# Ledger of designs, part 93: designed miniproteins, single chains, continued (3)

Each design is a single chain, and the fold is of that chain. pLDDT is the mean over its residues in the fold that is shown.

## One batch from the design tools (miniprotein)

Design m11220
Fold by ESMFold2-Fast:
Structure m11220 (fold): chain A 111 residues (1-111)
Amino acid sequence: SIEELIKEYKKKILERLKAGDVEGAKELALEAIEELYKRSKTLEEFKEYLRRFIAALVDALVEAGVPVARIDAALAAFGAEAAKAKTMEELVEVARELVERLAALAEETHA
């Protein structure tokens, strides 16, 4: 059901992005992170679920026209901060920061 959850959020996020509703897309991404957190029993499991979700989120952003190079820079920053996270709660904060950065990139591309 994690694969189905991620696919459903990816679909809805992409629909919001294509409609120019970046705030709605951001809210869905934050909701997805919270759902993955609730379904995770360990930090390692949460990292794996986030990895899968972030891959799906990147696909949606690329499909919506966000430049790959800008996404890659945000992911590099996220990877460095995620490596420092020692708790699931710290990782939620880092993932939320990534969503904020990605939302800002999506807004900039709809100039």
Scores: mean pLDDT 87

Design m11221
Fold by ESMFold2-Fast:
Structure m11221 (fold): chain A 98 residues (1-98)
Amino acid sequence: SLAEEARAAFLRGEDALAAGDFELARKYFEEALRYAEKAGDLELQGMAYFGLGVLAALEGNFEEAIEYLTKAVEYFRKAGNYELAEAAEKLKKLVEEK
């Protein structure tokens, strides 16, 4: 399913990020977002935006990170996952203090 493809792409993005391959991580997180959007899965869209936000912050692109993390919070709240929304908001606040 598109949701399974979104989750698989997200996990590949996390693996690439852990390996320090930021270009590959971006590719997979963007792929995860596209599949999640097509699936209409709000939580997976939030996860993909969260991954892009973490990546942007690690690259030093703090403005872009704040934009992605803002989207992650929005989508997690729409999905009813308030725990992930709070985690994304805490990271966003840490990035805003840079």
Scores: mean pLDDT 91

Design m11222
Fold by ESMFold2-Fast:
Structure m11222 (fold): chain A 89 residues (1-89)
Amino acid sequence: MKGEKVKRVVENLVKEGLLNPKHPDFKIDGVLDEDTVRALAVALDVKLPVPGTENYDGPNVRAVLKALQRKYNLPGPIDGVLDDALAAF
């Protein structure tokens, strides 16, 4: 996923201490890349279903988004889709 919603989610994850802004390949640029997804999986204690996948709509991205929805008890289904509630937390 790309754009303002992804950027805001990533900024909030850095603020919450779930992402390390000093990670060598980490950028708040509105992209969920492999390094960002991997860092989130470690922080949320989530096993990635397909290791090394950097696809923003791939199963690894969905797994970490589901973990975020569950951890913060966000409204709506735990489906791993970036919705307005997840983008606003």
Scores: mean pLDDT 59

Design m11223
Fold by ESMFold2-Fast:
Structure m11223 (fold): chain A 84 residues (1-84)
Amino acid sequence: SMEEVFRETIEKFRLIAAEGDIFVAERLLAKGTEEHIKLATEILNSAKGVLQDLLKRSSDPSMIKKIQKLLEKVDALLAKAKAA
């Protein structure tokens, strides 16, 4: 349906935005200061929420697989941030 096409388009843009946030957070963690780690943690927690919402709503198998990989990466980066 037309509604499904619009939903899929929005989901794809939200996924791209979450990928960008994860990339930024990873680079912030690499800087290693307390403030950068705090900011990275906030960004990662936000991205995790978006990815979990997308996973519940998505019907595209390729998108689901990509979301699952990104969630694994977010959890690994959050563990790294907490250990610092």
Scores: mean pLDDT 87

Design m11224
Fold by ESMFold2-Fast:
Structure m11224 (fold): chain A 85 residues (1-85)
Amino acid sequence: SSMEQELKRLRDRLDQLASQLSDENQLKLGELYHRKYMEVLSRAGDMSPEELQQAMIEAEREVVRAGELLLQDPSLSLQDVVQQV
């Protein structure tokens, strides 16, 4: 489906970004990914399948944006990144 293709595209982009980041910044990105995933799961019971899928895609997009920010400015703290996504 188009949504499976979008998720794959976003995950492939995350893998690419992670490979370009320092170990420290890979850990920051991983922590943000975990937090966003847990936030979506905490709301999943109150969502339709379509709403859940949209929330998953949006969470993946936010983590991609965070990875791009860390690549542009490697000195950003996790808190700085969280405020921008």
Scores: mean pLDDT 86

Design m11225
Fold by ESMFold2-Fast:
Structure m11225 (fold): chain A 74 residues (1-74)
Amino acid sequence: PPPFVLPPEEELIAAALEFARLLLEAGVPKEVVLHMVRDLLDRYVAEASKVSEELEARMRRIAAEVLARVEELL
């Protein structure tokens, strides 16, 4: 698929951080939130790999940044 299929990396990171914040506010333990975010990102990377190597590489970069930012929230 074309590069335009994905939202801007910054917006995707912001959305993932908001998701993590909502889970934390709902009382989900931080270790569970981190596990859920990691699992979700792994699924997205796997989906991207079925489409193209370029999309997979892009999703892997986004996933690494999201995980780093979520860990900083802890």
Scores: mean pLDDT 76

Design m11226
Fold by ESMFold2-Fast:
Structure m11226 (fold): chain A 81 residues (1-81)
Amino acid sequence: MDKEKVYERLKKELGEHFDDETIERLVDLLFNDPELQKYPEDEIVEAFIELLKDPSKFDPDGSIPYSGELGLREALRRILA
C-alpha cells in the first residue's frame, strides 16, 4: 500500500466532503491497522470510499460509531470480510 497514492485517490473522491486534514487522518487510520494491510490496496480504498459516502448502506441501524477511529476500522473489517 502506497500512502501518497491512497491520499491522492481519497482527495479526488472525497475532497468535496472532507478537508485536507481530515483526509490525511483517514489515510493514517488505514495505514495504522495491520488487519487491513492483508487486503489489496484497491479493495480497501474502494470499500472505504463507499463507506464514507453512504455509511447507512453498511450500518443501517447506526450501531457503528463512524466518527471514531475504532468505529471506522470495525466498519471496514465488516465490509472486507
Scores: mean pLDDT 67

Design m11227
Fold by ESMFold2-Fast:
Structure m11227 (fold): chain A 99 residues (1-99)
Amino acid sequence: PVDLLRQAGRRARDGRLRDAARLMQQAAQQDPSNQVLRLTAEGSVLVARRRYREGGRLFRRAGDISGDPGYRRAARLARSGRGGSAIYTASRSGVRHLS
């Protein structure tokens, strides 16, 4: 799933939020026991749909479970409407957690 998360981060940085969310979902499907990945994939889909508050809540939940402050930063970025930065930040936290 690490390579898919890196690809998701690059697509998010390029403003391709729906592509980034799809790659996050594929990463979560490769590690279905990982609740943090499932939450960040779902949050990324919501952010790509401009549902920033809902997506931010899922990123915050991922932060609470993992203890990684990157997910809480992603939640704040989502709440401020910075969708690409939010998904990028969440993907980077996912890479750190899995490697």
Scores: mean pLDDT 88

Design m11228
Fold by ESMFold2-Fast:
Structure m11228 (fold): chain A 115 residues (1-115)
Amino acid sequence: MEEKRKKIIEIGIELRKAQEAARNSPPEEKVEKIVEALRKLAELYKTLLGNEKAAEHLLKMAELLKEDAKNPTEELQKQIEEANEEALRESKEALAKADKEEILELIKEINERIK
């Protein structure tokens, strides 16, 4: 159990760093940094919530965003929106079953470790 907690905190720190990099990156690098952040978010959802379906949808969205950055199409945009909606639905269901106090404590620990 302690090893799982450490892994969750490590992934959370990496996610926050990736999100900051995505926000601060120039436009030509922004998609790459967003993709990295989505992959970290997927790993966090799988590890923290045991929600493999939400993680799968986030990873699918990351790959579709990479393809869209090269050759944007209406079909890719639709698939990205569908993957995002599926991830949001699965994450809401997982959060409803989760210990909210434990999640808040983990978020606090992650935020305290970010420089």
Scores: mean pLDDT 77

Design m11229
Fold by ESMFold2-Fast:
Structure m11229 (fold): chain A 67 residues (1-67)
Amino acid sequence: SAADEAAGLAGSLAAAKAQALSAQTGQDWTVSGEAVGDDTGRGVGVVGDTRIEVELSLEEGLALAAK
């Protein structure tokens, strides 16, 4: 579905952000993606009490990937 594809894109973006932060701290991040609407996905990264979130529609994720 569009939401599942958007969840994958959002998870990938969350992973990229977590990787950049991990380079500064050496921490092991847990990253996941989830569908939160009919065309929207959420990516989440967690380490300890720190959480990052990104939300993308399928259109937004595809536009970002096209750059």
Scores: mean pLDDT 78

Design m11230
Fold by ESMFold2-Fast:
Structure m11230 (fold): chain A 94 residues (1-94)
Amino acid sequence: SKEEIAKEIIEEMEDMAVLLIIEFPDDEELRKKLEELMKKMKEAYENKDYEGLIKVAKEFIELVKEVSKSAPENVQKLLEKQIERIEKLLKELE
């Protein structure tokens, strides 16, 4: 089930990345960072490196927390709920 949990984390993070790109469409640096982190997560998944996947996922969450400070309050609350779901899945991988 670690493989299934890791896949669910990737899918949840892809959904969050899409939301952030929609909210910040002119932030090319953010888009590149999100794409790089998603690539690293997928590479860790393919290698069954769940410790590496957890590490990259935590970097992704910190980036989201930083960027969310510039979002409207309703978007911040949505991102907080998505982060909480991902953090629960990450604990299941540990």
Scores: mean pLDDT 86

Design m11231
Fold by ESMFold2-Fast:
Structure m11231 (fold): chain A 62 residues (1-62)
Amino acid sequence: GEILKLAESLARDGRLSLEQVKEVAKAFGIDPAEVILELQKRGLDPTNVTPEQLAEVLESLL
């Protein structure tokens, strides 16, 4: 999907920082605060997320 493609393009060593998570969220019109909260609810670290984990969370919020 387009979300996964963007997330993979920004990832370093298969991981996204908090700033990159916010950038991807904004690119798809999703509130970064909601994305961070959803990542935390799933037991994920919003500062160290895989592209696949971020894409799954963003798709759940669309």
Scores: mean pLDDT 87

Design m11232
Fold by ESMFold2-Fast:
Structure m11232 (fold): chain A 85 residues (1-85)
Amino acid sequence: MREELLEEAARAIEAALRAQGREEEAEEARRLLEEAKSTDPPSEELLRKARVLAEAAPAIDAALAAGDLEGARALLEAARARVAA
């Protein structure tokens, strides 16, 4: 389940960032997933970041499905701020 949650979170965030033309940040989200997967066991900090992103993923995905790119961006920025803390 850990890898599945990280992949789902990264996918949703990548989609939100790419829809907004923010390719560099989409790459960063993918990088976080790859770093988490390459570390066994992953650090508690990486797991915390993955959890925050995974919690945001359903809301971001729903906003994208509704065509609300600004809402998706706001949700992503909020999740990213929590990751940075």
Scores: mean pLDDT 65

Design m11233
Fold by ESMFold2-Fast:
Structure m11233 (fold): chain A 82 residues (1-82)
Amino acid sequence: PKLEPLSDEAIEAALAKAREGVTTGFSPAELVALMLQATIQELAGRKDDAAELYRLIAESERNQGNTELAERYEKKADELAA
């Protein structure tokens, strides 16, 4: 199976939603959707887009007190940005 990256419009929309969720927190369904989007972008070679999504997820998790999850996603983002 081939993984198709999101269109530029779709990834921009996903990033905008993720930025909003950083302050308010994500529902479990929104968090799963964002994790899937980040994984798809990573596997499609859009590493910068994937790194940004993982950083926003990490910040949201940290704001909710999920420090271990936040550190895991932050490390993933750093590895993709390197």
Scores: mean pLDDT 75

Design m11234
Fold by ESMFold2-Fast:
Formats: structure tokens, sequence, C-alpha cells
Structure m11234 (fold): chain A 95 residues (1-95)
């Protein structure tokens, strides 16, 4: 799915940007938020946890767009996304 691939690529980009910080405490906090996002069944909560992991706030329209994208994913696609979020958390902790 083009949507799923876009989301997975976005997570990889986010991880790469976080790793450039070299701040272990920040990376540990980001990893915790990504783990919580992987366990959440609420698209709005997932997006909020991703904002916290990155230390940013999305524009309202961008946040609504991400929520809608997550709502279009089926259970199998959500499983892939959750596994990617857990992988991302582990990558941050290995830095």
Amino acid sequence: SDILEQLLDGIDSMVDRLLESFDKEKLEEAAEYLRKAAESEDPEEIVKLLEKAMGIEFEEEEREGYIKLLETLDEEQMKVLREKLLEAAERLLEA
C-alpha cells in the first residue's frame, strides 16, 4: 500500500533525525513514546505520541491528515505499522 509505505518511510526519517541529536535521554523518551504508539488503538493518540517522540507539534490540518491515513489502514497494515514503531524504538535505544 502506497499509504503504508509512506508512513513507514516517515518513521525511518523521524528515527534518523532523532539519532542526529546524540542526546541519550531524549532518545530514551522518544523510544518510550513510540512503544506507547505501537500499543495504542486510537489513531488520534498514535499521532499525538509521534508528535511527543519528535518533540514537535503538527499543524492541525497535518494532524487530521495523519489520523485519516491511520483510519484507512486495515488490521494487517496496522500490524506492520506497529512492528515498525517497535523497531524504531529499538533503533533509538541502540544508539
Scores: mean pLDDT 82

Design m11235
Fold by ESMFold2-Fast:
Structure m11235 (fold): chain A 74 residues (1-74)
Amino acid sequence: SMEEIDGTAEGITLAAKALRAIQEGNFDEARKYLKELIERFGRESARGLVAGIAAANHDPETLAKAEELIDEVE
């Protein structure tokens, strides 16, 4: 459906923004994007999207930090 297509694109965008913020050392901005991602798609989907993008970029250190920040979001 269009909602699924739009949701996937938005989820990928938020996950990519969060990972970029982590790479730049901007953890407050990363938390903001991860919180939006979790609120819109759920914690499991947020982890999946972040893991997929980090794997494509071969960036396990940024992934590990993103997982820590996801656990900080209530």
Scores: mean pLDDT 80

Design m11236
Fold by ESMFold2-Fast:
Order: sequence, then structure tokens, then C-alpha cells
Structure m11236 (fold): chain A 81 residues (1-81)
Amino acid sequence: APPAVDTLANLSKEEREAMLEGLERFVEAAARSLALSPEQRAHLRALLDAARKAVENGDVAAASALIRELSAELERARQAA
């Protein structure tokens, strides 16, 4: 199973940044594989940018919520494909 995004509170700053980098690469690869629309890609990018900003500001709760939304959007796109 993928690691729980709710563990962000227990990660170091460096580990949170590494997780976001991995998630960003995963989202870009998934967007290409699923042939997502420009609107879907823009929405996912906005969620990634907001999550990164939340992590930079130490807002772990906001970052976790945004990553959860991102994962749900990707899962919906995968199920629709």
C-alpha cells in the first residue's frame, strides 16, 4: 500500500520535501499516461503548488488535505480511463 499522507506530521522537513518531489514526478507521469485534459492538468498542478506552499509554511494539516484531494482526483481519472 502507498504510505499514508496523514503521516506528514511525523516527517522531517527534508522528508516532506522529498515526498512532494516524488508526488510531483508521479502526477506528471500519470497525467501523460491517462491523457488528461489541459483543465485536469491545470487543476492537479494547482493542488501540487498549494501543497508545496503549505509545506513551506509548516501547515501540515492543509498540505495533507491537498495531497488527499490530489490522490482522489488521480484515482477518479484512473477509474474513468
Scores: mean pLDDT 75

Design m11237
Fold by ESMFold2-Fast:
Structure m11237 (fold): chain A 96 residues (1-96)
Amino acid sequence: MGNDLMRETRKLAYEVTKRLLEEGVDPLEAAREAAYEALKRSNNMWISLTTAAAIDGVLRALVEAGVPKDDAVVIAGTGTGQGLRDYLDDLQQKSL
């Protein structure tokens, strides 16, 4: 069921990023939190693919909010990387 997981991850990352931007949250922080929530709900399935889907969802929300595309690409990548780190840290704590 990987296709449904990628679609849901992308949609969730998009919706969370859009909501946080509308609430006045900084784009990088919005990307980080959105990626964390999307990856957490993926339940540790196919991390590389779910991370790529989260980047896609975040990037779309940033561009639609008026962030310049070149800046949006950097923010989506960096913020999603930070969100992935937060998610992996959570997994480490649950395994100890």
Scores: mean pLDDT 81

Design m11238
Fold by ESMFold2-Fast:
Structure m11238 (fold): chain A 102 residues (1-102)
Amino acid sequence: SYEEKAKELLKQFDKALQNKDYQTISDINNQMSTLPTDIYNELSKKATEISIKYREETSSNPFAVEEHKRLTDAINSGSLDYKVLEPTDELIAEAEAIAKKA
């Protein structure tokens, strides 16, 4: 069922985010786009909420609290398109630095 697939993708997303597995996050985003619109929207909302919480909990960025509030307000007002959040510029830079060391 699509509900079971969405639930599994959400679990994989949370784990990938915790492990900084950007390739798996990209793969999950691609799989989400194949789901029915109602399932996609609900899953994207939940994934976005997980991403915001992760940034708040792990960021040393002094603007993280302000960004979290802005994104949360946008979600609650329906102004934000529900999608899995892409890695922050900081996470992208970290991934690029790791790749260059290999």
Scores: mean pLDDT 61

Design m11239
Fold by ESMFold2-Fast:
Structure m11239 (fold): chain A 65 residues (1-65)
Amino acid sequence: GMLEKAKELLAKGMDPILVGTFVAIEMLRQGKSPEEVFKVLTEDLGLSEETARTAVAMAQQMLAL
């Protein structure tokens, strides 16, 4: 699934902010709250809190356009 692909991209050295932003966009489009997205990025993907906050903020900005 999406999270499995995200973990593979992270393992291959892809930018954590880019991967986190992609996951955040998809989850927000599915109606998940920013708080739920942050939890998935930190707990399931292992991203730092700073990276997860940046990814959620970027996804929200992109979806507002």
Scores: mean pLDDT 88

Design m11240
Fold by ESMFold2-Fast:
Structure m11240 (fold): chain A 77 residues (1-77)
Amino acid sequence: MREEGERLYKEGEEAYRKGDLKKAAEYYVRAGDYFRQAGDGKAAGRAYANAAVAYRRAGDLDKASELSVRAGEADGA
């Protein structure tokens, strides 16, 4: 589970570098979900925060706001 999250996080970083911001955000969300299921709240928070940044850059402000909240909740737990 954690290894799956790490792989998805790396895919998100590659998509972000290529300018595929929506795809990067989708990978980061999935990475965050896997880290959360593994009990790694700090890694989940980081992944959701990066998803929020990617959605904001893509112009999806509603999803960016939602994931900023999820990032804070995951990191604070």
Scores: mean pLDDT 83

Design m11241
Fold by ESMFold2-Fast:
Structure m11241 (fold): chain A 71 residues (1-71)
Amino acid sequence: MSPEEMAEAIAEGVKRLLEAARKQGLPEEVLKELEELGKKAVEAAADPEKTAELGEKALEVYKKGLEEKKK
């Protein structure tokens, strides 16, 4: 996968994740953090280690948002 192809795949994944998060009713601060991490992941598409790290952070933020919604 080329860096450009990876950037497109990441951008599409980020868009879908943000749509899902909005549908779940996650707090605005969580949505903004996810959007920021997504932008960084697209920019770092040529660095697989960096994109993987950002992906893990995004997943953690999403899970924390779901837990906070429960309370």
Scores: mean pLDDT 76

Design m11242
Fold by ESMFold2-Fast:
Structure m11242 (fold): chain A 95 residues (1-95)
Amino acid sequence: MLDQLLRPKPALQKLLQTLGITEEVLTLGQLLGAFYRLLAKYYEEGKVTADPNDENIFYLHDPELIEVLGTTEINLLDEEEIIALLLGSSTPVAP
């Protein structure tokens, strides 16, 4: 549910702070949007690269990002997997 309130774990919170995001609690929708902005920033910095044969597949080269997500590869078309990674990097907040 995109309205679910989540508290990013410290490792993810540190990465979000590089985007100027200082909020301790975010909705899943806000966190998903922040994640795509983080990937775009890392792509510009050369810390994430696109597959030469599939522009929707990104390879992660930053050790901190790999540790937070637990993966070296992201498929941008697999939103369910991206959501699962973000849920695994956060704790649910009671309403």
Scores: mean pLDDT 81

Design m11243
Fold by ESMFold2-Fast:
Structure m11243 (fold): chain A 70 residues (1-70)
Amino acid sequence: MEAVKAAQEGAEYLRLGVQHLRAGDIDGAREALKKAREYGEKSKSLELDYQGLKAMIDGAEARLERAEAA
């Protein structure tokens, strides 16, 4: 069940990325969200879990983009 592991790792990197964003660590957030996206894509076969994870990653990436523009 590689897809389940990918979803778990994607969620873990998403959590790390959000923590970096809250701390103002833009470089750390970018790296973590990149990893979250890569692992999230590997979980695509878990349709509902993938949709939820994707939406949260999209939201975090939008916050990163705003932080980089500030």
Scores: mean pLDDT 78

Design m11244
Fold by ESMFold2-Fast:
Structure m11244 (fold): chain A 108 residues (1-108)
Amino acid sequence: DPELERLREENLRKIRETVEEFLKLGLLTPEEAEELRRIAEEILEKALANQSPNATAENALRGAILRLEEEGVISPDRAMKMLYLLDGYSLEEAEAIVERQREAEANR
């Protein structure tokens, strides 16, 4: 399916561009960036093979970020910042949201 192959290539490109952005913003080391890319591409390929309606770069990146946080490779704060960036927030906005969540947890 030529349309499916085009969508696959577009989503793989978006994964790579987003990982490179996180690296440039200092949210990931080069090793962590490569691991995030690898896991996100694997999630995307499995979703496409299963004909999932959720086979998107965004969903693959979200899954990969959560997996790295669960494995202790990245902190929960770094994971949350990256997830907010995927939602279209700026780094400054994402940092402010995470700080506010941390303050709310400390007061419980």
Scores: mean pLDDT 86

Design m11245
Fold by ESMFold2-Fast:
Order: structure tokens, then C-alpha cells, then sequence
Structure m11245 (fold): chain A 74 residues (1-74)
């Protein structure tokens, strides 16, 4: 459930970035979607552990939150 929770939190940030209606928001959201896809593929292929995947997804979420805060000020 921790993995599913990490994925949900990242998706929320991606949706908020997309909801800004700006090109910058779409670009940052696309970057995060790519990071999510790469992380989940690596987990599926056994290249990383579930714990490592959760950590990476949390890092992407924190990055996205920072970008969202920066873009909301514009």
C-alpha cells in the first residue's frame, strides 16, 4: 500500500501542475510523468526494490510541489 500511496501523491501533484493551464505547468507535469514511468518500469524489471521506488516517487513529489509553488507565484 505504501507504493500505491506514493504513486497517488505524485499523481495529485502532476494533476495540479496540469491544472495551472500554463505551458510551464504542462512541461513540469510531463517531466514528472516520465520520472514516474521510468521508476515503475525499473521496479517491474527488478532493477530496484519497492522501498527504493517509494523513495524515488517521494523525491519526484517533493520536486513537483516545489515547482508548483514557484509557478503559482507567476
Amino acid sequence: MELEEAVRELEKVIEELESLGTLEGEIEASFLRMGKAITLRALEQGKISEEEAVELLKELTEWGKKKLEELKKK
Scores: mean pLDDT 84

Design m11246
Fold by ESMFold2-Fast:
Structure m11246 (fold): chain A 60 residues (1-60)
Amino acid sequence: MKKVAIVVSDDMEKAVELARQLEKEKGYEVAVATKEDLEKAKEFAKELEKAGYEPEIIEI
């Protein structure tokens, strides 16, 4: 199963930098979201699990 990291932060530059690092170092599929969209990120994670992915939400 493919790993997906969803990085949630109000600092989008830091979120994008961490996501890029996870993609390059671990080969994860990556997504970023603001903290205001945390609930939408959780819903997206549930849909990814149904599609055969392993999502992880990382708040920074």
Scores: mean pLDDT 81

Design m11247
Fold by ESMFold2-Fast:
Formats: C-alpha cells, structure tokens, sequence
Structure m11247 (fold): chain A 65 residues (1-65)
C-alpha cells in the first residue's frame, strides 16, 4: 500500500525570517505525521506493506518555478 500525505503551508502573511522557521517546523510535522500514519495503518493490518511519502508544498514565499 502506497500513501502520500501532502501538507500545504501558506507563508504569505509571514516575514522572511518567520517564513523560514515555519517551513522548518512544517517539515518536522510532516515527517512526524508520516510516521504516525504508518503506525496506525500497521496496527490495523500488521501484514500490510505500507510506504508513506510526506510532501510539503510552500505557497506565498516562492513563485512556481
């Protein structure tokens, strides 16, 4: 089973230094959320081969490409 978790962070209302800190914290939260989801899925089906991919998308501080 392959699961993708996407987190969207909007930094439009944050200053550059606050935006950098928010991105760092969001990245750590995304990793933690991925681990928690994997544990929940394995607890319900221990024989399931589970891959969880966390993706962080930042909006407001970087234009698309």
Amino acid sequence: MKVTVTLVLDTSDLSGEEALQAVREAQQRAEGLGEQLKKILLAQDPEAKVEVTPVLVVVGSAPPL
Scores: mean pLDDT 74

Design m11248
Fold by ESMFold2-Fast:
Structure m11248 (fold): chain A 79 residues (1-79)
Amino acid sequence: MSKEELIKEIEELLKEMEELIEKLGTVDPVVARVARKELEEMKEEFKRLLEENASKEQLIEFKDKVKRALASLKEVLEK
């Protein structure tokens, strides 16, 4: 997998998280607000990684972090 492919995958995961939060906002605005803050923090970290020309390994670790956050958010929705 290329570095550019990893960046695209991370962008797609962050977009999926944002779309899920928007859906949550119509049902539970409080939960959506908390999740939105976490998403903004992740977007800021991703921006920093890109500015610092992070390695493939660092991008893979960040991708795994985003995937874990998405899984946790989905679990909260299922409770």
Scores: mean pLDDT 80

Design m11249
Fold by ESMFold2-Fast:
Structure m11249 (fold): chain A 100 residues (1-100)
Amino acid sequence: MLSPEEAFNLLKHAVEVAEFYRDQAEDEATIETLGEIAEKLKEMVENKEVDEELLRELLERARRAREEAEDPLGISGLGAVADYLEKILTELLEKLKELE
């Protein structure tokens, strides 16, 4: 299982990734979506609690926003953020299963 420190470091990095793409975004809806994702991830870090269900919700939000933006080249960064969140969820699930 990931240590709490390692899990929070991954969340802190996810915040940085979301904020990076938010700052590169030109579309208001994309900026708002990435901003909300960053804010919710920061909330998890501040509370020192990894919420797997909320991470899944944020992943779905990023995927939906990407589909609505019709960004096939991934310029918005929504796809990259979604891929990063999926990677975190995959690693967290695998580590949690090691305790079974």
Scores: mean pLDDT 70

Design m11250
Fold by ESMFold2-Fast:
Structure m11250 (fold): chain A 67 residues (1-67)
Amino acid sequence: SKYAEEAYKLIGTGEGRLGAEIAEELLKKDPNISEDEAADEAYRRLGGNGVAGVGARIATKLMKKDL
């Protein structure tokens, strides 16, 4: 997706892209989810990965702007 690719470009790692993809899944199920909630869930799903949390935050911010 364009949001996962933007996260990858900014962070430079696949974990950031995976975190962004998790945030996109979460927002499709609940569009009211916060950036913090999306970041925390991505962090947990990828074994305590802070880069995934950052990627999820970027994607959540960009998706909410496009709403």
Scores: mean pLDDT 78

Design m11251
Fold by ESMFold2-Fast:
Structure m11251 (fold): chain A 90 residues (1-90)
Amino acid sequence: DERIERLVRIYEAMLEAVEASPSGEVTVEELEEYLRKKGFSEEEIKEAVEIFESLSAGSGVLTPEDAAFIRDLVNSLKKAKEEKKKKELE
């Protein structure tokens, strides 16, 4: 599923941005620049900003706690993808 693959890629890049931050916090502007440097499209960056706004709950930053939540979400999406593949094979 192209949509799930794109979401996983975006979430993994968001995790990398937080982990690479000296403060452990990433602003929306810092996230956008990180994603551009990683070769993400403007459409993918827009989707990442929408995800950022939802996860940050208006704080304006992604924290290490948000990163932990994103990691769990990535693991859940990867599990859902494998489960769907198994159902399509049966």
Scores: mean pLDDT 77

Design m11252
Fold by ESMFold2-Fast:
Structure m11252 (fold): chain A 102 residues (1-102)
Amino acid sequence: SMEEMLEEALKILQSFLEDPSALDKYGLSKKEKVEVVSLAYLILRKYLESKGIDTSDIDKRVIKAMAKKLGVKEEEIKKVLEKYKDESIEELYEKLKELLAK
């Protein structure tokens, strides 16, 4: 369900923001970690936007936090968000699950 997809994406994003090493169990490269957290955030953003919530302030704060914790430029996060912007929540969740199945 959409609620289960959102809950899993939120859990991944929150765990990462509290401790970036939480993703180490998945054996991800730095590039794959960027993609995973960006996809998890994009799922959240699309859900919030579907409820009529303005995400502009959340977007700035979350992108900055993710970039800092990954040791990458904000531009690298933004490129992943732009790449997947037209995907549905279901399609984004499928891509996220594929990356985590390593």
Scores: mean pLDDT 86

Design m11253
Fold by ESMFold2-Fast:
Structure m11253 (fold): chain A 74 residues (1-74)
Amino acid sequence: GEEARRRAIELAEEIKRRFPSPATQRAAEKAIEALRKASKEDAERAARGLETAIQSGSEGGATSVAGAVAKELE
């Protein structure tokens, strides 16, 4: 539970560091807040998506994945 949430939050924070656009910052912050209450399964799924988005290097991809994480966990 807690370890998976921590990993997903760390990845969302990495997106905030790499992509300074207001849209990305907002999406990542919403994802971080949602992840604090996430189940282990949801956090593990989010971590995989966020890590893939970071590896792609795409700001649009990172914004989209972070936004989807936040929306799915609301």
Scores: mean pLDDT 82

